# Designed miniproteins, single chains, continued (3): the designs that were tried, part 18

Each design is a single chain, and the fold is of that chain. pLDDT is the mean over its residues in the fold that is shown.

## One batch from the design tools (miniprotein)

Design m8595
Fold by ESMFold2-Fast:
Structure m8595 (fold): chain A 80 residues (1-80)
Amino acid sequence: SMEEILALTRELLRQLGMSDEEIDEALAVLRTLSPAELAEVAKQLLGLLRGMRARGEDIPEEAIELVEKILELAEKLAEE
């Protein structure tokens, strides 16, 4: 569901160091997106985080796992 995707996105943004106020503002924008648009945003973020790890930056494994799960759920919802 969209609400499940947004709940996982809240956890992701917290892991990335955003404040609760910043997260609420970001989620308000994300709620206006379709599942297909949200999947594209998740793909771009996943690519960015993987690229940062490839450069030797210490990206939390849990953050990458959250983006992968968000992407999977958004793609499945977009197919329905």
Scores: mean pLDDT 82

Design m8596
Fold by ESMFold2-Fast:
Structure m8596 (fold): chain A 65 residues (1-65)
Amino acid sequence: GKGENREEANEQVAKELSPLLVGKSDDQANKASAAALQALSKGYEEKNYDKGVEEAVKAGKEALK
């Protein structure tokens, strides 16, 4: 179902970003997570989970720069 795709997308984003959050402050981790969730939510709105995951990972990485 649609929920399965969302859960898998959330897990994939977390898996890709979690190593990058090691040694970061709570503020930086929250900023990266917020950016990733915003991009992922846009992907859900557009009904494109693959694009949502890709954009979320990219947004999270950009937020950590």
Scores: mean pLDDT 75

Design m8597
Fold by ESMFold2-Fast:
Order: structure tokens, then sequence, then C-alpha cells
Structure m8597 (fold): chain A 100 residues (1-100)
């Protein structure tokens, strides 16, 4: 599935990171997204996703906040929200790796 592909890509990028704090933060983001995909609450897991993004960078936090608001405004299902958040994690991890 697209979700599984994005999650696998995120985990691959996290494994390449040398910054242990950003690595741990992104791993927490992955956990929030996995819980959401399993039928978790969008607002609860979205808040954890934003917290994880904020530990990587202020820019990541702002992007995560905007994404959560858009998903809530659209009435996205947990599965759609999890996929969009997984895609965002790929972008956050790629940017973090480029800064090393």
Amino acid sequence: SKFEELLARTKELIAQLKDEKKKAALQEGVKAVERLAAGGDIEEEGKRFIEAAGKVSEKAAKSAEALLQALLDLGASPQVAATMMAEALVGIAEEALKEE
C-alpha cells in the first residue's frame, strides 16, 4: 500500500540520520502515524506528530500543524490522515538528513 511504502521510506531515512535527537523524534512521529493507521484518534495522534516534528525543527512543526488543520477541515479518515502524515515524515526526514 502507499502507506506501507511511505512508512518504510521514512524508517530507511531515519536509520541514516546521525543526529540522535532528531532520530528519536522521528521514531516517535512514526509511532503516532502507526497508531493512527490502526484506528487511533486524529487529534490525539496529530498532536504527538506535531510534537515529534517540533523536536526536529520549527519549520517541521509549522508544516505538521498546517497539515493536521487541513486534515481536520477536510474530515479525513484516520487511514487517509496516517498516509498524509507518513508522506510529511518522509519530507521532514529528507530535510533533516540534508542538514547533516
Scores: mean pLDDT 88

Design m8598
Fold by ESMFold2-Fast:
Structure m8598 (fold): chain A 79 residues (1-79)
Amino acid sequence: AREELEAAVKLLNSQVTPPLSEGLQNLIVERALRFYRPGQSATSSLNKACAQLRLEDLAGTLEGVSAAEKTQIRQYCGL
């Protein structure tokens, strides 16, 4: 559920420098919720969120995210 995804994003974010803002963490959680399935790990949903964000960036539909923030998301998603 949302709380599990938020906890997983926060945990992974503790390992990146600079850490993602709360806004970027929320963006990843919102994308991950689209792929949430009962019985799947939070990591599976996060990996699909990362793929979705890359597709949105390539399609030019990822709005409200700066070039620097897109770089941070790509680095985070490499985990």
Scores: mean pLDDT 76

Design m8599
Fold by ESMFold2-Fast:
Structure m8599 (fold): chain A 72 residues (1-72)
Amino acid sequence: MKEEAIENAKKGIEAAKSGDYQTAADYFRKAAELAEPVSPNAAISFRTAAELAEKGDYEGAIKAAETGLKYL
């Protein structure tokens, strides 16, 4: 679970770096779902990353995802 959340968050970061905001948002939402039973704070950060990615704010999305990873 924790490892899968980390893996999905990292894939989301890579998608965001490539400008694929929809794929990034999908990975961040999956990371949030996987993180929720381990760290509610990580799940909130990953949901924020998904919302920022959907808005095209890939820098904000990456920072939110990095914050989520720190809670794991």
Scores: mean pLDDT 84

Design m8600
Fold by ESMFold2-Fast:
Structure m8600 (fold): chain A 68 residues (1-68)
Amino acid sequence: LTEAIEAVARKAVELGLLSEEEGEELVRAAREGDLTRVLQILSKVVNKASDEEMYELNQLMEEKVAAA
């Protein structure tokens, strides 16, 4: 799960949906178990992302979660 969020954070920064600082904060929050902060930053991604970008991020998250 933390690995999935880290992958999503990197991809969101690559897509321009998050700054590098925001992406690093998301990774930090995930590692610390700060679920509230994780959700706050992910809501920014959802609000800015196109349908195509959301599809790419969801695919990446599902892949990383399924990898176990």
Scores: mean pLDDT 78

Design m8601
Fold by ESMFold2-Fast:
Structure m8601 (fold): chain A 95 residues (1-95)
Amino acid sequence: SLSDALRERQDALDALLDALTDPSASHQEIVDAFRRYTDADVRYLSLILSPEKVEEFRELAELTVERLRALPADDRTGMFQLVQQYELSRLGILS
């Protein structure tokens, strides 16, 4: 259901934020958490948006994963900023 997809998205986002704020989390754990979040987000968006709009989110997610992987493993601030930029860009696509 839409409510279930939204719940899964929120759970994945919470897990991503936990990883970003955990000083023990590895770079790979943050990348994996972001992947899980964007996969859940695309599943949610696929229920409410056109295929063309959903593709814009997939492209943004893939670009952001590429940028996250390219950051130095100790650049936690940069990782947080990329995730925030993704959320802002995501809102722009919705508008």
Scores: mean pLDDT 88

Design m8602
Fold by ESMFold2-Fast:
Structure m8602 (fold): chain A 65 residues (1-65)
Amino acid sequence: SELIDEGQKKSLEILEKKNEETLEKNAKKLVEELEEKYGIKIDTSLSPRELYAKAGELKAEASLK
C-alpha cells in the first residue's frame, strides 16, 4: 500500500510539473498571439496561471468586439 501511495505521489508531482510547463508554454503563446493579432500587451511579470487567465480573458474580450 505504501509503495503504491509513493508511486501515486510521484505521478502527481510529474503531472503537476508537466501541467505547469504546459501552462507556461500556452500562456506565452497567448501573449504572443494577443500582441501580434490584436496589439494587446500583457504584464509578463505575472505567474503562469495568472498570465494564462489574463491572456484568455483579453483574447475573449477582443474576439467579442
Scores: mean pLDDT 74

Design m8603
Fold by ESMFold2-Fast:
Structure m8603 (fold): chain A 115 residues (1-115)
Amino acid sequence: MSKAELLEEAIKNIEEIIKLMHDMVTGKIPFEEGKAKIEELLKKTVENLKKAGFSESFIEELKNAIETAVKNIENYLKSKDPEEKEKYLKIADDAVSKVEERKRLVQDEYDRLKA
């Protein structure tokens, strides 16, 4: 697989992870099913980013942001307190924003290869 193909697949997988996070929050998918799919996609994304030459620190930041989002979606879904739900959802949203920022950096490298 070429570097461009690795990055294209990584971008698609990160977009699917973000969609699954949204679908878990809205109840379109059960949490455990969404989590399992995210874990599979994250594993493939990590492998592709390593092969494409992204740093360990970049990959760990992406992984940590995804894990933080998933954990706080879990806390949101399990909480019965409206104030706690809002707090967990805010933390999840902030983590998703960090995932989107990491995705933009992957997209920038992909666009550089296609220029």
Scores: mean pLDDT 90

Design m8604
Fold by ESMFold2-Fast:
Structure m8604 (fold): chain A 79 residues (1-79)
Amino acid sequence: TAEEIADNLSPDDLLAMATVLRAHGHYKAAEELEKAAKSTDRQERIEYIQKAEEYTKENNGPSVVTLATVIRRGREESA
C-alpha cells in the first residue's frame, strides 16, 4: 500500500524508483515520487505515492508496489 511505501522506504529509495520510471518513459509518475521523496509530511508523501500509482496504472507502467519491493529487497541484501 502507499502507506507501507511511505513508512518503509527512505527518500533515496523513492528517488531510485522515480529513476526507473523515468528510464521507461513514465515521467508523471516519476515526478510524483520525487515530490514524495522531498515531502516532510507523512500524509503528503502518501498522496504523492498514490498519484504515482494512478499514473502507472493509466499508462500500463510497472506497479509502484512492485518497484518498492525490488528496492527494499536490494537494500536488505546489501546490508
Scores: mean pLDDT 76

Design m8605
Fold by ESMFold2-Fast:
Structure m8605 (fold): chain A 80 residues (1-80)
Amino acid sequence: SPEGEKLLEEARRKGEEVLEKSKTLSDEETYKLFREMVDEIAEKLDELAPDDAELKKKVKEIVDEILEKLNELLLEKKKK
């Protein structure tokens, strides 16, 4: 669906913004921002397509990829 595709694009864009802001924000604020993003997308997904298992899987893959990148960036900063 067009709305599903836009949700996937929004998830990627917001994820990239979190990664970029991680360089300016504290680790705690960065994780909070990531959580807020995930929560917002999860709410939209539940309202839009609660039964769309394929869309849910795609959203999870994007979220997991962003979290992995975020953890790597923040851990490197902390381990200085």
Scores: mean pLDDT 80

Design m8606
Fold by ESMFold2-Fast:
Structure m8606 (fold): chain A 68 residues (1-68)
Amino acid sequence: SPEEAAERARKAAREAGLTDEQIDYVANAAKSGDPAAAVQAAVDYGIRSGLTPEQTARLAKAAAEAAE
């Protein structure tokens, strides 16, 4: 279910050391089922939120994996 996918994504993101806000983002990406769109959205979010390139790359990777 989308809820179970989101919960698994939250756990994985938490273990990867992402912030609570980034964990929520990854959980939402898990519900989309579109890794390419998830990467694009994560990059845009990272730029708008002032994340470093490294933080943005980690978020994009986590979102893409969660959306698969």
Scores: mean pLDDT 75

Design m8607
Fold by ESMFold2-Fast:
Structure m8607 (fold): chain A 79 residues (1-79)
Amino acid sequence: SMELAILMAELLALSSAAYYIVKFSKNPEIRKKAKEIAKRVDELTNELLKNENDSKKQQEIRKELRELTEELQELEKLA
């Protein structure tokens, strides 16, 4: 579905942003936290693929995606 495609694109974008911080930040603590965010986004992507017909699970994934996005934005302010 279009909604599923958008959620996948948002997960991919967040993963890419997190890996960008891992690659370019000189602060090892920031790199570590960005790597943990990237790992969790990868886990959510796998959960989405297994639950493409589960609207409740997709809403849980959307909520966690918002929380992870806020965490990454706070790391970007410190990087």
Scores: mean pLDDT 86

Design m8608
Fold by ESMFold2-Fast:
Structure m8608 (fold): chain A 75 residues (1-75)
Amino acid sequence: SAADAIAADAHLAEEERRRGEELVRELEEAVERGAPRSEIRELLLRIIGVALRLAAAGDTEGALEILRRAEEIES
């Protein structure tokens, strides 16, 4: 049913939001401690992956927020 599909998408979005929040925190900590560029790139790629999955699950605003936060940390 449509309700079951909406519930499934909401659950997936919630999981990906939590992953994104954790990865953004890891990125902040990595940048603060001067981690190697390779580590920072890996974290950025993981964040992009989370944002794409959030958008696919219907959470476009959540996806854009995570990307903006990563951009601000890198700036």
Scores: mean pLDDT 83

Design m8609
Fold by ESMFold2-Fast:
Structure m8609 (fold): chain A 90 residues (1-90)
Amino acid sequence: MKEVEELKRKGEELIKEGERIIGVVDQISTLPNPPQELLDEGRALAEKYKKKLDELAKKYPQWNTGQLMKKLGEELIRKGEELIAKAEEL
């Protein structure tokens, strides 16, 4: 079914995006002098997911942007895994 293939694709895309967000944030936080290109990528991701980050900031008002972005990445991975599991049950 086309619907099973679509759910799998969406799930895989969410997992990759979540892993990318976590990877970028981890590199920025661990590197003593992160390159400008990496900082620009982190900013672009934060702008892309502004609404989701604003929702997370309401739940975690003491967390900084990096912590919120990591949480967002983890939630995207979990949602992607749920979509793949749902597709496999169809």
Scores: mean pLDDT 82

Design m8610
Fold by ESMFold2-Fast:
Structure m8610 (fold): chain A 85 residues (1-85)
Amino acid sequence: SPLTEEDLKRAAEAAREQARRAEEERTGWPSVPYFLRHLAREAEAAGHPELAAELRALADQAVADGPERTTPAPFYYAAAELIEA
């Protein structure tokens, strides 16, 4: 179903919660690219193609950085900020 403004707010809150959990886990890599690409498909279906493109770019950046270079928390925070913009 297309995302409403309330659904987008909840998606941003969920992304911030994933960021918090990622900060607490230093030895595992969460499914960040899959989560972000899922949000991108939902944003596109809701009529937010620019948001979808930004979320896909963020997912590609997460793949490029990899778990050896950074924690996934910044990507979840960035997704929340994109959704809230």
Scores: mean pLDDT 73

Design m8611
Fold by ESMFold2-Fast:
Structure m8611 (fold): chain A 95 residues (1-95)
Amino acid sequence: HMTVKYYLKVENENGEEIFSFEAVVRTEKEREEMLEKLKEGEEKIKKLYEEKKEFTLKFEVVTEDGVVNTGEFKVKLDEEGNLYIESSSSYLPEV
């Protein structure tokens, strides 16, 4: 009985949007469509990682019960040219 709204956004180092999507999931079909969009975003993130590009990932999850799970991950380059997570904030997801 749970409707879940998902929002994801990936911004480059200049704050420009690389990828975003919003989905309302009520059915298995809508969930599969969301997972397809997530795979597309995953490929874009992998490319940024391989090219050693900085990016920010923002997400929001809202249930019909009004529970909000919001997070942000900032991925930056260190002095050695390796990517690291500078800051992250999120609620612990229930698996």
Scores: mean pLDDT 71

Design m8612
Fold by ESMFold2-Fast:
Structure m8612 (fold): chain A 84 residues (1-84)
Amino acid sequence: GELQEKLQALQQALTHSSFTQEQVDAFVKENFGASSTVDFLSRINSGLFVGLLAFLLGKKLTDEQGEQLEALDPQAVVQQLLAL
């Protein structure tokens, strides 16, 4: 399902980032009141998901780049961000 695809994309992004899964869990709990990363991903829209992946990968997006990535599936977002 969509949530599983988002989780797999997040895990893939984390292999290319300086952040750990535990650090992401702590971040979303403290800053968004989420119970877990899974809970957070179930609540957010495509824009926030793209923003999270860009942040984890150290990529700064223009509004136009972000909007284009929001139309893609989660794995395609990771591949496009890695190509930047």
Scores: mean pLDDT 84

Design m8613
Fold by ESMFold2-Fast:
Structure m8613 (fold): chain A 87 residues (1-87)
Amino acid sequence: SMEKERILEQFKKILKELLEKGYITEEEAEEFLERAKEKLEKTKSEEELEEAARELTRELAEFVLKRIGASEEERAAFEAALARGEA
């Protein structure tokens, strides 16, 4: 579906920005992208698609914030930024 492609492209953009900033490695970016593809392909409804997108964003945020030693407040702010398509 075109909506799955749109979400995947936004996720790719976020991964590229994180890679450029040095927050993740190329290998980690590829792993997150593959997980995103698998998760999105398994969705059967728009609601499931939105839930999958939120979960992928949360997983990515948690991974990056653990690496940089961020607080719970900083994690919440970063998750919100990713939901807006910001890195």
Scores: mean pLDDT 78

Design m8614
Fold by ESMFold2-Fast:
Structure m8614 (fold): chain A 104 residues (1-104)
Amino acid sequence: TSAREKAIEAAERTIRLAEQTKPKSAKEAAELQAIIDFARDVIRFVRTVKIPKEQAVSVRTGLTIALMGMILDAERMGYPDLAEAIRELQKAVEEWIDQQEKES
């Protein structure tokens, strides 16, 4: 589905931007790696999982909380392009979850 493809593309863009970012400290390196690992997990999740409609709200809420935390981390670190990529990832994942709910 196009929603699945958009979510994967947004996650891949997030990974690329995080990998291109030179961390200023060991703490920032760990935070960037956490963003990369989460985006990789999103790609796996979107490729392999079908969300039952009764779980859509819980999955959306959990992902939104995690992604909002990463947006704040990227903004705090001074990486606005990365923060924007994570916002686009959040939007694409929400659209994919909505599509899963409609198909259930």
Scores: mean pLDDT 85

Design m8615
Fold by ESMFold2-Fast:
Structure m8615 (fold): chain A 62 residues (1-62)
Amino acid sequence: MSSKEKLKEILPKLTPRQQKIAEILIENADKRSVTYEEIAKKLGISKKTVRKHVENIRELMA
């Protein structure tokens, strides 16, 4: 399955913060890349925090 499809399936199981990140990832799935900096700016958090949450979301997709 594509990463986007898995994100949609687990979306209801995520925390509200993780859901916002997952939604950004889904909406940008058709782009070549979405950067952690872009996500950080949208959510008002640091790039390091975004990376941590993205890794947590990927673990939940497993």
Scores: mean pLDDT 73

Design m8616
Fold by ESMFold2-Fast:
Structure m8616 (fold): chain A 99 residues (1-99)
Amino acid sequence: SKVEEALKALREYETAVKNGDDKKADESIKKLAEIVKEMTREELYELLDRAVREGLSIPVINALRKALEAPPEKRGEVLEQALKDYRDFYKKLKEILKK
């Protein structure tokens, strides 16, 4: 299902961000944006519920919430931007914490 594909891509995104793998993170973000463009609001609610239940990070859950609150035509771009913003923030935070 689209929910299972999106959930897998969210897990791949989380792992890529933690490992500093920008290319894999970008691939996951692009895949997620494409899936989310084709999802109904009900499928996005199911994805959000599954992400919470399976313990995905708060920033990822918040990105899904922002996509849910966006107009259908903007869901993919809103999700893509939120996930890119968090990846970039996490990289900066890691650099600060190395000292």
Scores: mean pLDDT 85

Design m8617
Fold by ESMFold2-Fast:
Structure m8617 (fold): chain A 72 residues (1-72)
Amino acid sequence: SLEENKRLVLEMLDLTGDNLAAAKKLGFEVARFAEKQGYPELAKEAEERIKKAKSVEEVKEVVEWTFERLEK
């Protein structure tokens, strides 16, 4: 489910600690998931925000923002 996917991704992000590259890789997978769900504009915005993210916390915020838009 969407809720289960969100929870698993956020748990994986917590496991990256301070590894920004690993967190961004997960963030790009979430953007790709949004594109596959039929939201290419949301996916593009998520990808742009992830590229600009300077911390794991910022990546987590983009991921949460993206899942929230997928729920609406």
Scores: mean pLDDT 86

Design m8618
Fold by ESMFold2-Fast:
Structure m8618 (fold): chain A 108 residues (1-108)
Amino acid sequence: LPPLSDAEAEQLWQNALDLLDKAKKLTLEGFSDRSKLSQSASSLAAAGILVSELRNTGRLTKEQEIEFLQRVAEINKLSSEVSKSLNLPSADVSEQNAKRFQERVKKL
């Protein structure tokens, strides 16, 4: 398969950043509404799919990969703090699912 064009790669990266920003916002909203943690996990999964496509097509830079991993780690830390605040068992499952997705992205 031919590699993605520069415009296509940039669009995928911007879409991934938008999904990461959405996930962070939803995680913060989780302090008031626990359903937001599930929505945040979905946005993180979607961002991971786009980053995986960039990696598989050879369009992901090392700097972009580092930024993605740092942003995911920050969101996971926030999700853990929200879970502690809400005393929710379901939040541990969300954190485990996010970590499993992150590990799969790293191995692609």
Scores: mean pLDDT 78

Design m8619
Fold by ESMFold2-Fast:
Structure m8619 (fold): chain A 90 residues (1-90)
Amino acid sequence: AAAALVEEAKARIRAIVSDPAHAEGLIASLEAAARYLEAHPEEREAARAKLEEELRLARERLARETDPRERELLEGAIVALEAALEIAEL
């Protein structure tokens, strides 16, 4: 389940984020978060609260962002945060 969520998110991030280095950075962060959440199920509740707050802030920032490159990075970050949150909810 977690691996499938990561693979779907990776494909979406690569489609959204035009800069390959930035896309791979977001993917690496997601893969690290997924490994951490799978290794530490006891921390998932605290991780969920933090991820929900980070996702809220990222969405608020995206709503006011006018730079196309920053919008792509925020959209990619939102995809990664949504995937991490779904993993934390497993």
Scores: mean pLDDT 87

Design m8620
Fold by ESMFold2-Fast:
Structure m8620 (fold): chain A 92 residues (1-92)
Amino acid sequence: EKIEELRKLEREVIALLEEKGYSYNIIWTTRIAFDTVIDIIEGKIDVSPETAKKLVEDLVKEFLRLYKDPEIQKKIEEMGKVALELIDEKAE
């Protein structure tokens, strides 16, 4: 299931942030941002598909600016791709 892949990628990103010594505030904020994206995809937060896609794209850009670690950047890009695919599937 694609939503489980997204949750797995979130867990992997958080584990990498913890392993690499990022502050609890950064880790917590990152978790909340990804949980919000998942809630939008699952329909717990009612936003248009256009708004959801913009939010995901903006989050990916901000995280790639914040995290210069290649492992974290790769996981953020993978997470963004999966989230955008799920938003498109839900909009159909």
Scores: mean pLDDT 81

Design m8621
Fold by ESMFold2-Fast:
Structure m8621 (fold): chain A 82 residues (1-82)
Amino acid sequence: SGAARRARDAEAASAIMTLATKGITAEDALKKVGGTGRVSEGTLELLRKYVPESIREQVEELARVLNDEAVLKLYEEWLKER
């Protein structure tokens, strides 16, 4: 449904901003989950609206190499290593 898609987009956007803030690079992401493509248009729209300028480059790099599923998988792996 549209509501479930929007919830996933928001979850992915939050996760990628957190990963970028914690210094996770696109290279780190590719090593752990591989290249999966790009985040959804919904996730990208949220990132364009809400991402702070200070982490915009890092977020853009991650968003180009990971789809939403891969972002969430990487975030779960990062949480397990804490």
Scores: mean pLDDT 82

Design m8622
Fold by ESMFold2-Fast:
Structure m8622 (fold): chain A 92 residues (1-92)
Amino acid sequence: KEEEIERLKKEYGRNALDALAEEAPTPQDKELLREAQIHMVEADRAEKEGKLDEAIEHYKRAIELLKQVKHKTPVLETIIKSLEARIERLKA
C-alpha cells in the first residue's frame, strides 16, 4: 500500500522532471533538472541500502538544484515539496 504510493511518486517525479527538462527555456535550467534527477536516483539507491544519511544528502542536493531553476512551474514546486516531506520522514 505505502510501497505502491512511494513507487507512483517516484515514477511521477522522474517523468515530470523529464517533461520539465524538455520544456526548459534555457540550457542551464535543463542541466539543473537533469542533475536533480540523478541525485534523486542516487538518493533512492542509498535509501534502499539503509544509508539514510546519504539518501538525505542526495535529496537535499536535488532540492538545491531544483530551487536554482529560473523558470518556476507548479509541477516543479510540487516536486520540491514532495522531496522536502521525504527528508522529514527519513529524519523521523
Scores: mean pLDDT 75

Design m8623
Fold by ESMFold2-Fast:
Structure m8623 (fold): chain A 113 residues (1-113)
Amino acid sequence: MSLEEIKEKVAELFRELEERVFEFARTLSKEEALKEIEKLAKEFKEKLKKLLEESGLEDKIPEVEKIVEELTKKLKEIVEKYHNGELSEQEFADKVIEAVNEALEKIVSLIES
């Protein structure tokens, strides 16, 4: 698999993660949304690990797992603040996009190194 193809597949996984976070946060109760985001993050991490293993990038897995764990914590905090009425719809959307993009950039940097 080419480096470009790996980066494209990583970006696609992050796009799917973002869409599902918005769906869960907007359609579920706070408790259910946080639970489903935890499950989604575990599934996302396993998909990333498989992609890296199939690409000969197994040495990057520990750092990628740390990035995903930090992203998961941030997303749960953002969703909790949104449900508590501490964030407007626009602020919520902007913070989710920012957190996801920051994590994507970190993982792309690791893949390129």
Scores: mean pLDDT 89

Design m8624
Fold by ESMFold2-Fast:
Formats: structure tokens, sequence, C-alpha cells
Structure m8624 (fold): chain A 79 residues (1-79)
């Protein structure tokens, strides 16, 4: 599955599977997963875009904090 692909370092396969998950359900959690694989692939601008989308949809403080931390980490990589 997507998590197995990510854990095994097969980031291109993980990207395809997480993208399918986001297409089916564009939740903050799924967008966070997609952001993580995009970051692992060095696609920092794409990662920032999906993390910002996830943050705009997040309503619970815990998910908001997680996505903000991920976004700030990616932003540092672009600076």
Amino acid sequence: DADDAFDSGNYQQALQLYQQQVNQNPSPVNLGRLGSVLRALGRYQDALSVLDQGLSLATDPRTQRGLQAARDDVRRLLS
C-alpha cells in the first residue's frame, strides 16, 4: 500500500498511491501524507501547495499544528 511504499523508500509509487487517496478524499490528513512524499522527492513547491491546501481545510488544533510544522519545514528548504 501507500504507507509500505513510503516506508520502503519507493517514493514514486507512494506518490501515485497518496495522490489516489487525495483524489478520493482530499482530507487534511491525506494532504499531509501527500506533502510528506513530495518533500521526500525534493518537490518542495508542490509539497508547500498541498500542505497549504490541507491547512485551509483543517479544523482541529492538532492537525493544524502538524500541517503548520510541515509547511514551515518545507519553507525553510526553499529559503
Scores: mean pLDDT 85

Design m8625
Fold by ESMFold2-Fast:
Structure m8625 (fold): chain A 60 residues (1-60)
Amino acid sequence: DEELEKVVREAREEASKLLGEEVGERVGRIVRSLADHDGLTPEQARAAAEAIIRDLLEEA
């Protein structure tokens, strides 16, 4: 759980830095929801966060 919380925090911080604080908060919530509901490992959650951020950067 500690590793998962770190992944969520890092995803939020990275997205906030690249796309703004509002987007960072949304990305953090999405990653946490995926981990809680779909049972993602910390590694899978990190990969999902990276994919979401990349997609958002292309659309920004």
Scores: mean pLDDT 79

Design m8626
Fold by ESMFold2-Fast:
Structure m8626 (fold): chain A 68 residues (1-68)
Amino acid sequence: DIVDKVVKAVEEAARELGLTDEQIENLVKAVRDGLKKGVVTVEELADAAGISRSTAREILRKAREILN
């Protein structure tokens, strides 16, 4: 399942960047919701996890590296 692979990559990237378990849970929920809608935005992820947009971009960058 591509959604589960993307979610696991995002979880791993967020852990590497030092996010808390609560922040990771909120981030994963936002990613799953975004993928179901067909769009995942940096702003929505940042707001959901309570992190900066810069941190959200870095998480997505690392997640793409993990998936490759």
Scores: mean pLDDT 84

Design m8627
Fold by ESMFold2-Fast:
Order: sequence, then structure tokens, then C-alpha cells
Structure m8627 (fold): chain A 71 residues (1-71)
Amino acid sequence: KLDEAYEKLDELIAKIINEGLKKEEIEKVRKEMVEIVKETYGEEAAERLEKELDEGLPVLEERRKEYEKRK
């Protein structure tokens, strides 16, 4: 369900801030979540998730860059 995908995204957010995941690792998890949603709920649900990830991931990347600068 979409709620489970968002919970996994929240875990990724915490890892990006605390552990500094690389962009490739973030993109891989994003792709897996979108693929699962597409297969389970169809293309429209996957597009909605992609939009939310597009809005969320730039904010996370900004915070990750700030975290790296402060270390």
C-alpha cells in the first residue's frame, strides 16, 4: 500500500540525514517503490508516488548537503 511506501521513505529520510546515503542508493530504492506501486495499484498510483518523491527528495538532498557541510 502507498502508506507502507511512505513509511519506507521516512526511514530513508532519516538515513540520508544521519548516515548520508549516496544518490545511487536513493534512486534505487525510489525505483523499487514506484515499481511495486505500479504493479500493485497501477500507473496512476505510481505517477502520484513519483510526484510526491520528486517534491520530497529535493528537500532531503538540501538537508543532506547541509549535514555534509557541517561535518
Scores: mean pLDDT 65

Design m8628
Fold by ESMFold2-Fast:
Structure m8628 (fold): chain A 93 residues (1-93)
Amino acid sequence: SAAEQRERHLREAELLNRAVKVGVEADKMSREEGTKKLEEARKEIAEHGSEGMTQVADNAVKAMEDGDKRGLAQSTSALGVLGAGHVADALLL
C-alpha cells in the first residue's frame, strides 16, 4: 500500500541520516576507529536498506580505510542526498 511504501521510505531515510552522522564523526577519528564505525553503519544499511544505499556506504568505508578525506566527504554527502530523496518520495505517496 501507499502507507507501507511511505513507512519504508521514512525508515530508509532514518538509516541514512544515522550513517551521515557516523561519516561526519569518523572524519575526527583514527582510521581504525572510523572504519569500524562506518562498517557498523554499513551493516545496518545492508540489513534494512536497499542495495544502492549499501553501495554508497561501502564507498564511505573504503574511503576511510584508504585515508581518502575527499572520498569520505563525497560518500557521506551522497548518503545525505539519498536520505533527502527518500523523504521526498514519502511526501509524494
Scores: mean pLDDT 87

